# Designed miniproteins, single chains, continued (4), part 1

Every score and structure here is a prediction.

Each design is a single chain, and the fold is of that chain. pLDDT is the mean over its residues in the fold that is shown.

## One batch from the design tools (miniprotein)

Design m12001
Fold by ESMFold2-Fast:
Order: structure tokens, then sequence, then C-alpha cells
Structure m12001 (fold): chain A 71 residues (1-71)
């Protein structure tokens, strides 16, 4: 399901961001979840674990960038 893909993305994002401060970490995790959810909805198919991991990594990077631009 989409929610299962998002939960996997959250776990990857939490691991990738474990050493980040709370504010930027929260934004990075939220962006990872949002990107995976959007991609799952757009494709209409189950995502592979590799796709989920790659999208979570991209989402984390975007979330960090957004946080930095808001400062």
Amino acid sequence: SIEEAVEKARKYAEELTKDLPPGVRERAIEMAEALVRAFARATGRPLSDEEIKELAEIGVKLGILVYELEQ
C-alpha cells in the first residue's frame, strides 16, 4: 500500500537524519514521506524497496535545503 511505502521511507529518513538537529530532521523526514507518497500516487503501482530508499534520500536532501532557505 502507499502507507506501507511511506512508513519504509520514514524509517530510511530517520536513519539518514539521526545525527541532525530536531528542526531540520523533522523537515527532512516530512519531505521524504511526501515525496514517496506523491511518487506512489503518480505511478499508481507498488514501489520497490530500492525506489523507496532513493526517493527518501532525495526527499531528505530537499527537506534540508528547504529548512536552510527558511532561515
Scores: mean pLDDT 85

Design m12002
Fold by ESMFold2-Fast:
Structure m12002 (fold): chain A 79 residues (1-79)
Amino acid sequence: DSIDDAFMKTLDPDGDGVVTKEELRNYLKLKNIELSDEEIEELLKKYDKDGDGVLTREEALEFDVEVAEELIEELKKEA
């Protein structure tokens, strides 16, 4: 899917198959979503099933900007 390819190219321009916190932050900024380091870490933990602090392509495919917006809203309310 071209949308998934664009998503991964934006989040992983190096093409190493993983998404770091900085790459995720940059992608979210393109969607007008500003996050703190702590919020990005919590977002990564929700999708990072391996617990290694990065997202694989499979984990990233569960990530969607609309779902991320809802998750961030919930994290802010529970904090």
Scores: mean pLDDT 66

Design m12003
Fold by ESMFold2-Fast:
Structure m12003 (fold): chain A 57 residues (1-57)
Amino acid sequence: MSPLMRELMDLGAQAVAAAVELVVAKKLGDEEAAREARERLERVQAEIDRLAAEIAA
């Protein structure tokens, strides 16, 4: 498996974890935890987009 593929898989797992944390935090009414999870999800998504752009170049 290429290092790039492993990195993308790791980022995908992080995105799923952040999405689950966001849903749980919203159900519990934890606005601070929900904000942190959303920010984490956005960061991971930006990193995936950056890697995809590098592959496309």
Scores: mean pLDDT 82

Design m12004
Fold by ESMFold2-Fast:
Structure m12004 (fold): chain A 118 residues (1-118)
Amino acid sequence: FSKEELEEAVKDLEEEIKKNPSAELYTRLGALYYQLGDYDKAIEYFKKAIELDPNNPEAYYLLGKVYYQRGDYEKAIEYFKKAYELGNPNAYRFLAEVYEKLGDEEKAQEWKKKYEEH
């Protein structure tokens, strides 16, 4: 998508949220800011999504991805673990990658095995 198309989608979602805020809409808005490279706004809206729905695995997963991109591997692990516990199967792949970045080969291999068992 072009930057203009992403910015239009942001404006459309902001208007929807003004009328009827929901965890789903905040998660979508955070994802658009992530695509725009605005990680601070992405984090802000994913946290709003979690505040409305603490059991939203998608918002935790996307928060983990933002922290991973920023090099905050400890927070990335925290949010990916929560996403996995809530049923997001993609979270264990990123958990393996984060532990590999931290040099913990044993935990990286453990999470890789969990992925292969699904």
Scores: mean pLDDT 84

Design m12005
Fold by ESMFold2-Fast:
Structure m12005 (fold): chain A 55 residues (1-55)
Amino acid sequence: TPKYSAPSVEEALAELTKAAEEYLEAIKNNSSQEEIDAALEKLKEALLKYSDAES
C-alpha cells in the first residue's frame, strides 16, 4: 500500500525483544546492579510502548 502506518508496532516489538534479551543477559552474567536496573527500566518502557502501540 502507498500509505504506511507508523512502524511503531514493529519498532516497539523490536525494542521489547532487545530489552528482554538485555535484561536476561544481565541477570545470566550477574552484571552490575546498575546494568540490571537499566535493562529492567528499558524492558518496562518497551512493554508500555508495545501495549500503547497495540491499543
Scores: mean pLDDT 76

Design m12006
Fold by ESMFold2-Fast:
Structure m12006 (fold): chain A 78 residues (1-78)
Amino acid sequence: SERERLVAEELERLRELLKENPETPKEFGEAVDYMEAGDAEKAAEYMRKAMEELGRSEEEIKIAENQAKLAANPPPDP
């Protein structure tokens, strides 16, 4: 679908940003890899670890987990 294509394009963009920012927690890169693989559970798990390492609030962590799950398993186009 078009939405799946756009999500894939955005994930590729995120991987390029990670290459430009080597100080980003490695767990963030792992979360992106799991998003590309369609593993929503692992994507959320590693995103949580990355956000915790960055000292983010529980509210911010929860938002990031939900976004990671959505990226790993995007809903079908309407």
Scores: mean pLDDT 74

Design m12007
Fold by ESMFold2-Fast:
Structure m12007 (fold): chain A 59 residues (1-59)
Amino acid sequence: SPREEFLRLAEELTQALADGAPKEKVQELIDRLREFAEKHPELRDWADGLIATAEALLA
């Protein structure tokens, strides 16, 4: 389901951030989450929240 796909992407992104993964890996996950949000607008607010957090940590 879209929710299950979102949770997998969210887990992968949050784990990468917690582990201090390279910026390139985090950016790849942000890009995937952004693409997911475009396909599933019902989950856009949740995706945007995670993207904003990740982008702040990359700044």
Scores: mean pLDDT 84

Design m12008
Fold by ESMFold2-Fast:
Order: structure tokens, then C-alpha cells, then sequence
Structure m12008 (fold): chain A 62 residues (1-62)
């Protein structure tokens, strides 16, 4: 399930950066994707975990 969350965040971050959004906007979109996927699978994530996954996704998307 964590791999699915990361993949969703990475795909959103890549698309956002390709579309010309800023890194800050890509980070916020990645966080929203993480929350949506986690809620769908009933996974609880702390705000710190969400931020770490989103930051990694944005870095890997560059």
C-alpha cells in the first residue's frame, strides 16, 4: 500500500512540474494525492509521514 501511495504522489508531482506549476504547488498536490489514497485504503498517516513522502516524490520528479 505504501508503494501505491508513493507512486500516486510521484505521478502527481511529475505532471504538476511538467505543466509548469512550482515545486511548492507540486508538493501541495502530492500531499492531497497521498491523503486521498491513504483514506481510500483506510491507512492512517501522520502529517510528518505525508510531508516526507510528498517531499521525496517532488525531488524524484525533478
Amino acid sequence: VKELIYKAALNVAKQALEDGFSEEEALEMAKRAIRAVANHYGVELSDEEIEEIAKKAVEDAK
Scores: mean pLDDT 83

Design m12009
Fold by ESMFold2-Fast:
Structure m12009 (fold): chain A 68 residues (1-68)
Amino acid sequence: MKKEKALELLRKGIEAYARGDYEKAVQYFEEAVKIDPSLKEAYRALADVYEKLGQTEKAEEYRKKADS
């Protein structure tokens, strides 16, 4: 139930990222981790997006959360 919703948001975020819509991707990935904080894939995705946006410090924080 809740996990399916988080996975759907993760997929939408990946689609937005593929289109180069990084702001939309961040929104979807943040909603996904809000619903399922154990979804490490979404934290890794957030790290990748923040790196593309030039926010290196945030990217590093999310990578650590994904690896925790």
Scores: mean pLDDT 82

Design m12010
Fold by ESMFold2-Fast:
Structure m12010 (fold): chain A 58 residues (1-58)
Amino acid sequence: MERDSFSREEIIAAFEAAGLTPSEEEIERLHERVLAAKDGEEAERIILEAIFAALKRS
């Protein structure tokens, strides 16, 4: 698929790939934002920005 909808599991997998453990609340908020995204590119950007924000604490 060229533009997949991101599920909660896919968001969790992305965080785990970055070495992070997101809370259920964080996943819920991100999933809501992804569902409201205009397209897959915006959805990816939302996920990446959240991962970068979490990594800034390291």
Scores: mean pLDDT 74

Design m12011
Fold by ESMFold2-Fast:
Structure m12011 (fold): chain A 86 residues (1-86)
Amino acid sequence: GKEKIKKEIEELKEKIKELEKRIEELKKKIEELLEKIKELEKKPVDLKELLRLIGEILRAIGEILDLEREIKKIKEKIKELEEKLK
């Protein structure tokens, strides 16, 4: 009876790893976008391009927050499943 719960925990742990990898990719994207903003500061500012880059950073931050929220929910579910194994 407990084997299905163990398998579900393993699948949820793999899901967390995938979400953490996506967060790392988004953090790298934010770093690249910040470097692009820094390069724009060396010349007369294209306000349209600056706002576009800021918009991309804000979207990436929003996605990271959603992914962190999903990871928290999955961790809570794993804890509930581990309690059922006792």
Scores: mean pLDDT 86

Design m12012
Fold by ESMFold2-Fast:
Structure m12012 (fold): chain A 78 residues (1-78)
Amino acid sequence: KEEAKERIRELYDQGVAALAAGDWATAERLFREADKLLQESGLSPEDIAEIDAEATRRLGEVLGNPDVVFRSAASEAA
């Protein structure tokens, strides 16, 4: 599960970087891949919340808007 958490964080980080570069298509694909791994990984709601919080923070930095909130599909399912 720790390896899955690390890979999901890497995918979100890459997606945020793509978004910063203005490549929304790549960002969308990376976020979808991360969400699929989250759904299949069986992570706890706490682990998912931690990942979502980190993704929210990164998106806020990239978009210059601290009010941006990111939620994975897995967070809603939990």
Scores: mean pLDDT 67

Design m12013
Fold by ESMFold2-Fast:
Structure m12013 (fold): chain A 64 residues (1-64)
Amino acid sequence: SSQLAAQQQLFNQWDLDGNGVITVAELQQVLTASGRAQLVPTVMATLDKNGNGVITFAEFQSVI
């Protein structure tokens, strides 16, 4: 669907290394560019439900 394609494109933009997950460092870069670097710990706590220090596409979809 168009919505799924848009979510994948946004995820790929945040996945700066192209490794299939969003790391804390990548999230810091994206949110700093948006002026929201202070939200990094809150976003990680919300999306990193497994506590493994990365955000998967499935976790990303739960918020977007």
Scores: mean pLDDT 73

Design m12014
Fold by ESMFold2-Fast:
Structure m12014 (fold): chain A 97 residues (1-97)
Amino acid sequence: HMDLVIEATLLLIAATIAVKALERGQADPEFLRRLAKKVRELAEKTPNPEAASHLRQAADDFEKAAKYAEQGNYEEALKWATRARDHLARALDILEA
């Protein structure tokens, strides 16, 4: 549990940084794609099915955020990145229980 909690916490910090950047009209689609990949890897090694489900949703939402950021649609990118962050936070809450 501890290793998964630490990894989820670090990814949540990275997600918060990405959301704040998008709020300022800045986008790094490659950062969002790397974040999606890392979150998906965490989901695959997470034994709790509810937490794993939230992590998969977060990964999918970060991939959508990256796509919209690459298109210059920062409003949609922010929407999906925010949803992804919230799913990641929920997964962390479950893992800490």
Scores: mean pLDDT 88

Design m12015
Fold by ESMFold2-Fast:
Structure m12015 (fold): chain A 72 residues (1-72)
Amino acid sequence: SAAADAQAKRYLIKGQKAFQEGDYEKAAEYFEQAAELATSPGLKRVALENAAKAYEKLGDKEKAEEYRKKAE
């Protein structure tokens, strides 16, 4: 829905800001929330890809690979 995708975009913006500030744990949380809320396949994919990148920065290779596979 448009409302769910609007909320997902808000979490994406928060996640991107946290990632830019080096708060990778907070970024991962926001990107995960964005992915859960997103109903658009493209928006969900972007959120999952960004979650994978955040987990890579945290050194969590297993979680990063899980999110990368979900984004496919």
Scores: mean pLDDT 89

Design m12016
Fold by ESMFold2-Fast:
Structure m12016 (fold): chain A 59 residues (1-59)
Amino acid sequence: LLTPRELQVARLIALGYSQEEIGRALSISKGTVSKIVRRIMEKLGLRNKEEIAEAARRL
């Protein structure tokens, strides 16, 4: 299961936001967003950002 923070990041990716835009929206660095994205991919067995967007849209 994704944490609340990971769910927020996945949702913003599904809406088409860049990692920089997500960082600004959540008041965290782009590097922190990148680490969260990697963690989402590892937890869900996904290979790329596009697969995160698809998974988040089907929540």
Scores: mean pLDDT 81

Design m12017
Fold by ESMFold2-Fast:
Structure m12017 (fold): chain A 101 residues (1-101)
Amino acid sequence: MPYLEAAELFLEAARRLLEEGVPREAVEFFLDRAEGYILAAENVGSDNIIADREAVERLLEGLKEVGRLDPSLPPLTPEEREEFRRRIEELEERIRELREK
């Protein structure tokens, strides 16, 4: 799958985790992964870098499970939710800019 498609899957997961109020560390991990895919695409100047779809889907599913089951971490504060919402919007804009080139 294209790297920007992989980035969008991780951003969608991050949005869902924000709605569920899961720990900060879980959301941050999904956002870091999405940003990594975006940075790789930006560095090449195109979305022709391909990731293994099955590997991406397995990683995404595993991370969702870990994020939901860590009872030791506190839920997100309203301030942290706004911080991550802004970061998601910034990453979505970077994907849009890459696709419009």
Scores: mean pLDDT 73

Design m12018
Fold by ESMFold2-Fast:
Structure m12018 (fold): chain A 57 residues (1-57)
Amino acid sequence: DEVNALARAMRKLGLSREDVRRAVELYLQGKSLEEIAKELGIDPETLRKAIEEVRKE
């Protein structure tokens, strides 16, 4: 599930529970991963790599 992968990746990057909740809300609203990363002040490439690592676990 992409939502679970996003949430786990955000937590792995050290984001707060509030930031993780915000990211999930944005994803459910149809925002791209790049837009979510930009709004939270994260490098989009860093976010993509974290999600990929979580999916391989």
Scores: mean pLDDT 80

Design m12019
Fold by ESMFold2-Fast:
Structure m12019 (fold): chain A 79 residues (1-79)
Amino acid sequence: SMAEVLELLERIIELLREAGKEEAAAIVERLKEQVERETDPQRMLELLAQTRVEVAAHLDPELADRVGALFDEAAELLL
């Protein structure tokens, strides 16, 4: 459901803030706002995939893996 997707994005934002990755958290906050306004699941999937790559560039590999897993869970809910 959309509520579950938004909850996963919020979990990613919280994880990034706890790790002191404020710029990455802001990127995911923008994604959450875009997803809330989007009606096309295919476009939501594209936004998730693009944001996942952008966010990973700001993170250590271990944190990128953890955050990536949550992005993958959100994408599965849209399939």
Scores: mean pLDDT 87

Design m12020
Fold by ESMFold2-Fast:
Structure m12020 (fold): chain A 79 residues (1-79)
Amino acid sequence: VSKARQLFDELPEKDVVSWNTLIHAYCQAGQPEEALKVALSMPAKAGIAPDVVTYNSLIDAYCKLGLLDEARDVFNKMK
């Protein structure tokens, strides 16, 4: 995940796709809580709002990792 974070930081233009890629990398590394923190900090740090794709990626990753409580929390934030 550190390499994915470094690659993200090196990107000249950061869009929602780039943020979603970093979020997915944290989930694959078994760090879904860090992925959620990244998603929730997007508006303040980059002026980019998490979209349906961002939330769907988090929910899917949490479910595949067996973290159903976190998936439920993410779903509730969409409401």
Scores: mean pLDDT 70

Design m12021
Fold by ESMFold2-Fast:
Structure m12021 (fold): chain A 57 residues (1-57)
Amino acid sequence: MEELEKKLEELEREIKELEAEDISKPENLERMMELGVEEVKLAVELTVLKKEEEKKK
C-alpha cells in the first residue's frame, strides 16, 4: 500500500510540473494523458486495498 501511495504522489508531482509547461505542445499533451491514466489506475488499486484493510478491522 505505501509503495502505491508513493507512486501516486510522484505521478501527481509530474502532472503538476507538466501543467506549468506549454501543454499545447503535442509531446506534453501525450505525456500528461499517459500520467493521468496511470494516476487513475493507481488510485483505484489503492482504494480497493484500503477497503479490504478496513474490512479486516
Scores: mean pLDDT 75

Design m12023
Fold by ESMFold2-Fast:
Structure m12023 (fold): chain A 81 residues (1-81)
Amino acid sequence: KKEEQKAQNEQAIEAYKRAIELDPNNAEAWKNLGNAYSTRYHRFEGSEEDLELAIEAYKQALELDPNNEEAARDLARAQKY
């Protein structure tokens, strides 16, 4: 259900934020945080702030791992909105 999936997405955002607090150099956590914010923006009535937070998270992931094609693609897609 959309309501359950929205709650799971919010829990994922909090979990990735905690992971980054423990290890700010975890590029995968930054990428996943960006994906979670992007999902909230597109699927769960998120605000434009969620899109900006997704872009910031993808940029951090790419700063830590410049060869991450997935993060680069997701960043480019997010910046089109």
Scores: mean pLDDT 82

Design m12024
Fold by ESMFold2-Fast:
Structure m12024 (fold): chain A 90 residues (1-90)
Amino acid sequence: AYRLLSQAAAYLKQGKYDEAIKLANEAIERAPDDPYVKARAYTLIGEAYLKKEDYEKALEYFEQAISLDPHNPRARKLLEEAKKKLEEKK
């Protein structure tokens, strides 16, 4: 699962957001009972939606990531960023 998450992060960095989402979901499927794999996968999916400017979906995924790993500083930072972007679009 962690190998798929590393590949998803690499695709995210390359701007391949849909491929990053696909690999992160595959990581969840391979480790459905691992909350740390799920938290990292949800953080990557949320970041991909944030980059695609789908701020509502980004927010949902970051909230799920924080629910599984409350001490995830990246998910918390990106959650704040998504909230600011949603307020800017009103």
Scores: mean pLDDT 82

Design m12025
Fold by ESMFold2-Fast:
Structure m12025 (fold): chain A 65 residues (1-65)
Amino acid sequence: STPEMRQRALELLAHGLEVLRKKRNLPLLPESASLELKADEFIYLLEKEIAEKLGIPVTTAAPAP
């Protein structure tokens, strides 16, 4: 993959995090937070949401701030 493809993927994941956090009434991450951190948190929250819907335990650790 190219740097442009990686950047696009991170932006899509970060956008997903903002949508998910807004729907859950969670505070937004600071603008200083990296796209990588936002992407990692989106994956974590998405796995948690799916686990809660299915009644199974979350297998991933929360990303470091």
Scores: mean pLDDT 71

Design m12026
Fold by ESMFold2-Fast:
Structure m12026 (fold): chain A 65 residues (1-65)
Amino acid sequence: MEEKIIEALEEAVKNGDFGVGTAILGRTLAELGLDNATRVKITKVFLDNWDDLEKAKEKIKEILK
């Protein structure tokens, strides 16, 4: 689960577009069956740390523990 979310995060950042990146991440989170509260937390981390991929990865790993 964590690995797939991190891969989606990396792909989202690589695309360089907030809308496309949010869609990529959101699709992966929905397909993994995560609850809405967890999906919202992960999406906020992505948006708040758009320019710091490593920080976003660390924060997402903490949410998934």
Scores: mean pLDDT 79

Design m12027
Fold by ESMFold2-Fast:
Structure m12027 (fold): chain A 75 residues (1-75)
Amino acid sequence: LEAALEMLDAEVAGDAAAAEEARRRLRRELEEDPELREALGEALKRAAEKSKGKSEEEQLEIVKEELERALEELR
């Protein structure tokens, strides 16, 4: 999940190389851990519901908050 946050940060910054590296790490983590994949899906679903009508910057912040929450729950 930290790799997903890194990917979002890199995409917002326009750093294609950093975004691609974070994406490769995230893909590997998701392939190795189905619970992580499920948690990411749930976090993105919650973020989508909460971000309706929000600015792009606010939507990004909501996505980050939900991803951080999901990471905490995967203890």
Scores: mean pLDDT 75

Design m12028
Fold by ESMFold2-Fast:
Structure m12028 (fold): chain A 84 residues (1-84)
Amino acid sequence: MQEEELEKLEEELKKLEEELKKIETLEEAEKLKEKLKELKERLMKLLESLPNDLELINRAIGLILRAIGLEFDLDLKIKELKEK
């Protein structure tokens, strides 16, 4: 079910958000960024396949926005790690 897939993607995003807090190396940051890009693509694909259910669409959009925010945080972390 599409709602179940959305819940799984939300849980994966939470894990990536927690993983960002623990990043200490450039390699870890780059690996997390790759995982996040894959998750974002899965969210966008899911959004295209959702029925005209406003609640599900809003939830998917919210998760995509959170993923975009996490990408910005990762880009900042990568810059910090490269400067050290």
Scores: mean pLDDT 81

Design m12029
Fold by ESMFold2-Fast:
Structure m12029 (fold): chain A 60 residues (1-60)
Amino acid sequence: SKVEEIARDLREGKPVDEIAEKYGLSRAEAETLRRLKERGVYDPEEIERALQEGSVRLLE
């Protein structure tokens, strides 16, 4: 899954901009990944959900 590779790249410390270029992500998707990285969220399921919703889904 593309999302599993994105999650791995985030955990490996790759810049979000490089991940966005590698996987052809939109500006909105790149911004979503940046927010997830700032919060330390690297779970593939949470990343997939956030990308689909255009924002980070948190209980808060």
Scores: mean pLDDT 74

Design m12030
Fold by ESMFold2-Fast:
Structure m12030 (fold): chain A 69 residues (1-69)
Amino acid sequence: VDEAEVHLALGLIYFSLGKLAEKRGDVESAIEAYEKALEHFERALALDPSNQEARRNIEEAKAAIEKLK
């Protein structure tokens, strides 16, 4: 297990938590979870700049945050 893979996995977990919070109408918790997902995806991309999955997930997390603000 390398650090980039760990951060990608954590980002996906937080993104899923954001989706769950959004479905229950908890906007504040959804934004917090998406922001944590974004931090982990950005760290994954910094550790592995060729990671297209991290890059795509960064854009999705940013879009989710903007939609809820």
Scores: mean pLDDT 86

Design m12031
Fold by ESMFold2-Fast:
Structure m12031 (fold): chain A 60 residues (1-60)
Amino acid sequence: GPAEEEGRRYAELAGEAAAKGDAEAASRYIQMASDAFERAGLGGDEGARLGAREVILAGG
């Protein structure tokens, strides 16, 4: 749904920011992704875990 799509989008932006060395932007986007995933009912589920992993794998 839309909230899950927002969560994935913010996770992507967090990964990009982390890859660029922008830790502040990465942290902000991680928080926004988590909020969106919670609205989608995915707070402790696959969506949230994949978002967090993507940030880490992108160098965050």
Scores: mean pLDDT 72

Design m12032
Fold by ESMFold2-Fast:
Structure m12032 (fold): chain A 79 residues (1-79)
Amino acid sequence: ELSPQAQADLQRAAAVAAAQAAALAPSLTELTLEAEVEAFEAVAAALEAALATEPFSEEARAAVRALLERDRAELERLL
């Protein structure tokens, strides 16, 4: 479905998200909904910054935004 360029861009986005999540992991001694929301917003901010500063294909940008909207909606459902 996605072009090879979009797949490569999504891999870069995944690396950004993974790096931010790994940086947060040592501080998450107890997972509360508040901590989960804070962690999600930190990852979302890192991804949005990457989309604004790095050249991503339109398909990759759309896919990342769709995933962020889906995950945010799920967190809002739990609150």
Scores: mean pLDDT 73

Design m12033
Fold by ESMFold2-Fast:
Order: structure tokens, then C-alpha cells, then sequence
Structure m12033 (fold): chain A 64 residues (1-64)
């Protein structure tokens, strides 16, 4: 359980890092702006999903 929570936190951080990288890329090159923003939004969605799963596991751990 603790290991699964750690893995979800790592995935959340990785997805947010990827989202940030695409946002920074979009700021530097306007020719790829829409494509890079689209990728960033996808990774933000993945990060939110990972955080929600982690929060649910933390709540279950606290009830035990």
C-alpha cells in the first residue's frame, strides 16, 4: 500500500514535469503552440488521475 502510494506520487510528478516541459516549449516556439499546449493538457489530466488514485489510497490507509 505505501509502495503503491509512492508509485502514484512519482507518476503524478512525472506527468506534471512533462506538462511543464511542453508549456515551456510552447512559450519558446509559437509555431508548435497548439500542439504543445494539447500535450500539456493531456499530461495534466494524467497527473490529476494519479493524484485522485493516491488520495483514495491514503484515505483507505487512514481508516485501517
Amino acid sequence: MEEEIRELKEKEEEYLKKAREYIERAKKDSSTLLKDIGRALRYIGDAIEAELKRKKLLEELEEE
Scores: mean pLDDT 79

Design m12034
Fold by ESMFold2-Fast:
Structure m12034 (fold): chain A 64 residues (1-64)
Amino acid sequence: SLERELARLEVVLAVLKAGLDFLRDRARRNPARVTPQDRADAAALEADIAAVEARIAALRAALA
C-alpha cells in the first residue's frame, strides 16, 4: 500500500540523515582527515536524501 511505502521511506530517510550527520560530525572533529571519498560519500547521501524526500512528498500528495 502507499501508506506502507510512505512509512518505509520515512524510516529510510531517518537512517540516511543519521549517516550524513555521522559523516559531518566526523569531518568537523577531524577536518585534516577528510578525503575525496568522504566528500563523495556525503554528496551521495545528500542526493539519496533529496530523492527520498521528493518521493515522500509525491506519496503524501497522492494520499491527500
Scores: mean pLDDT 89

Design m12035
Fold by ESMFold2-Fast:
Structure m12035 (fold): chain A 70 residues (1-70)
Amino acid sequence: SEAIALLEALFAAGDYDGVYYGATAVLNGEREAASVRVAARAGLERPTSLGVSREEAEELLAKAKAVLEA
């Protein structure tokens, strides 16, 4: 899945806030890579970082992957 590849690339880059926003969009029903990318980018453009941990991002990525692989 292009959406899975996008979320994995964000995680590998250390963009845990991006993973949070992208994975949350998937859990809320987004299935297209373009929509997931828009959600991740819009989150990153916020003036305040969420400070999402690597551990939280890894858990959210796993949940989003399960949804996208269904």
Scores: mean pLDDT 77

Design m12036
Fold by ESMFold2-Fast:
Structure m12036 (fold): chain A 57 residues (1-57)
Amino acid sequence: SLEAKTTEFFVKLAKEKPSVSYEERKEIVKEAAEKGLLDKDLAEEYLEALEKLIKKE
């Protein structure tokens, strides 16, 4: 499913690019979602979580 592929994308992003900042990660996810590569609802939830982490740091 697209939802499963979206979750896999997030896991791979964290594994393959661990040194990327939360802000940079947010931009990568936004671009992928806008290109239709990710489930929009899951991408929105993930971006909201990243925004909260950015504010905490």
Scores: mean pLDDT 78

Design m12037
Fold by ESMFold2-Fast:
Structure m12037 (fold): chain A 95 residues (1-95)
Amino acid sequence: PSAEEVAAALEAMAEVIVEGAERTGDPRVIEGARRAAELLRRAAEAARAGDYAAASELVGEAFRVLLEAGRAAGKGAEAERIVSEAVRAMAELQA
């Protein structure tokens, strides 16, 4: 994929993560998802700049932040499902 296609996929993942967290109704999961979305948007900018190493690190940090927030809220399974939904959305955009 092009750098712009990778960036668009990362931005789509950010949207899916926020929507998934909002469906849980848990403020701690929602806050973690908003932080994760911000990291994914930074990853999109890194991808546009051709810095795929930085983009990959930011994606990893985004998932870690969301999963940690989910565990802290007792919503670990929900957080794992949100990550899976986001990854699936990214894969569909690259197909």
Scores: mean pLDDT 85

Design m12038
Fold by ESMFold2-Fast:
Structure m12038 (fold): chain A 61 residues (1-61)
Amino acid sequence: MIAEIRAMSPEEARKIMEEILEEIGDPSAEKAVRRVLELTGGDQRAGAIAALAIKRHLEES
């Protein structure tokens, strides 16, 4: 959940981001999340939120 990720430490958000990307298993999702990290100056919470959004989009398709 986005609210839960916002309450996490950057280190916790990084771990959740990695778990979600592993679950997706799609290199395009990893590239998209990396782009978010580049644009936000390495904001791990933003990266985790982006990974979650990609996962939800794929599950809805």
Scores: mean pLDDT 79

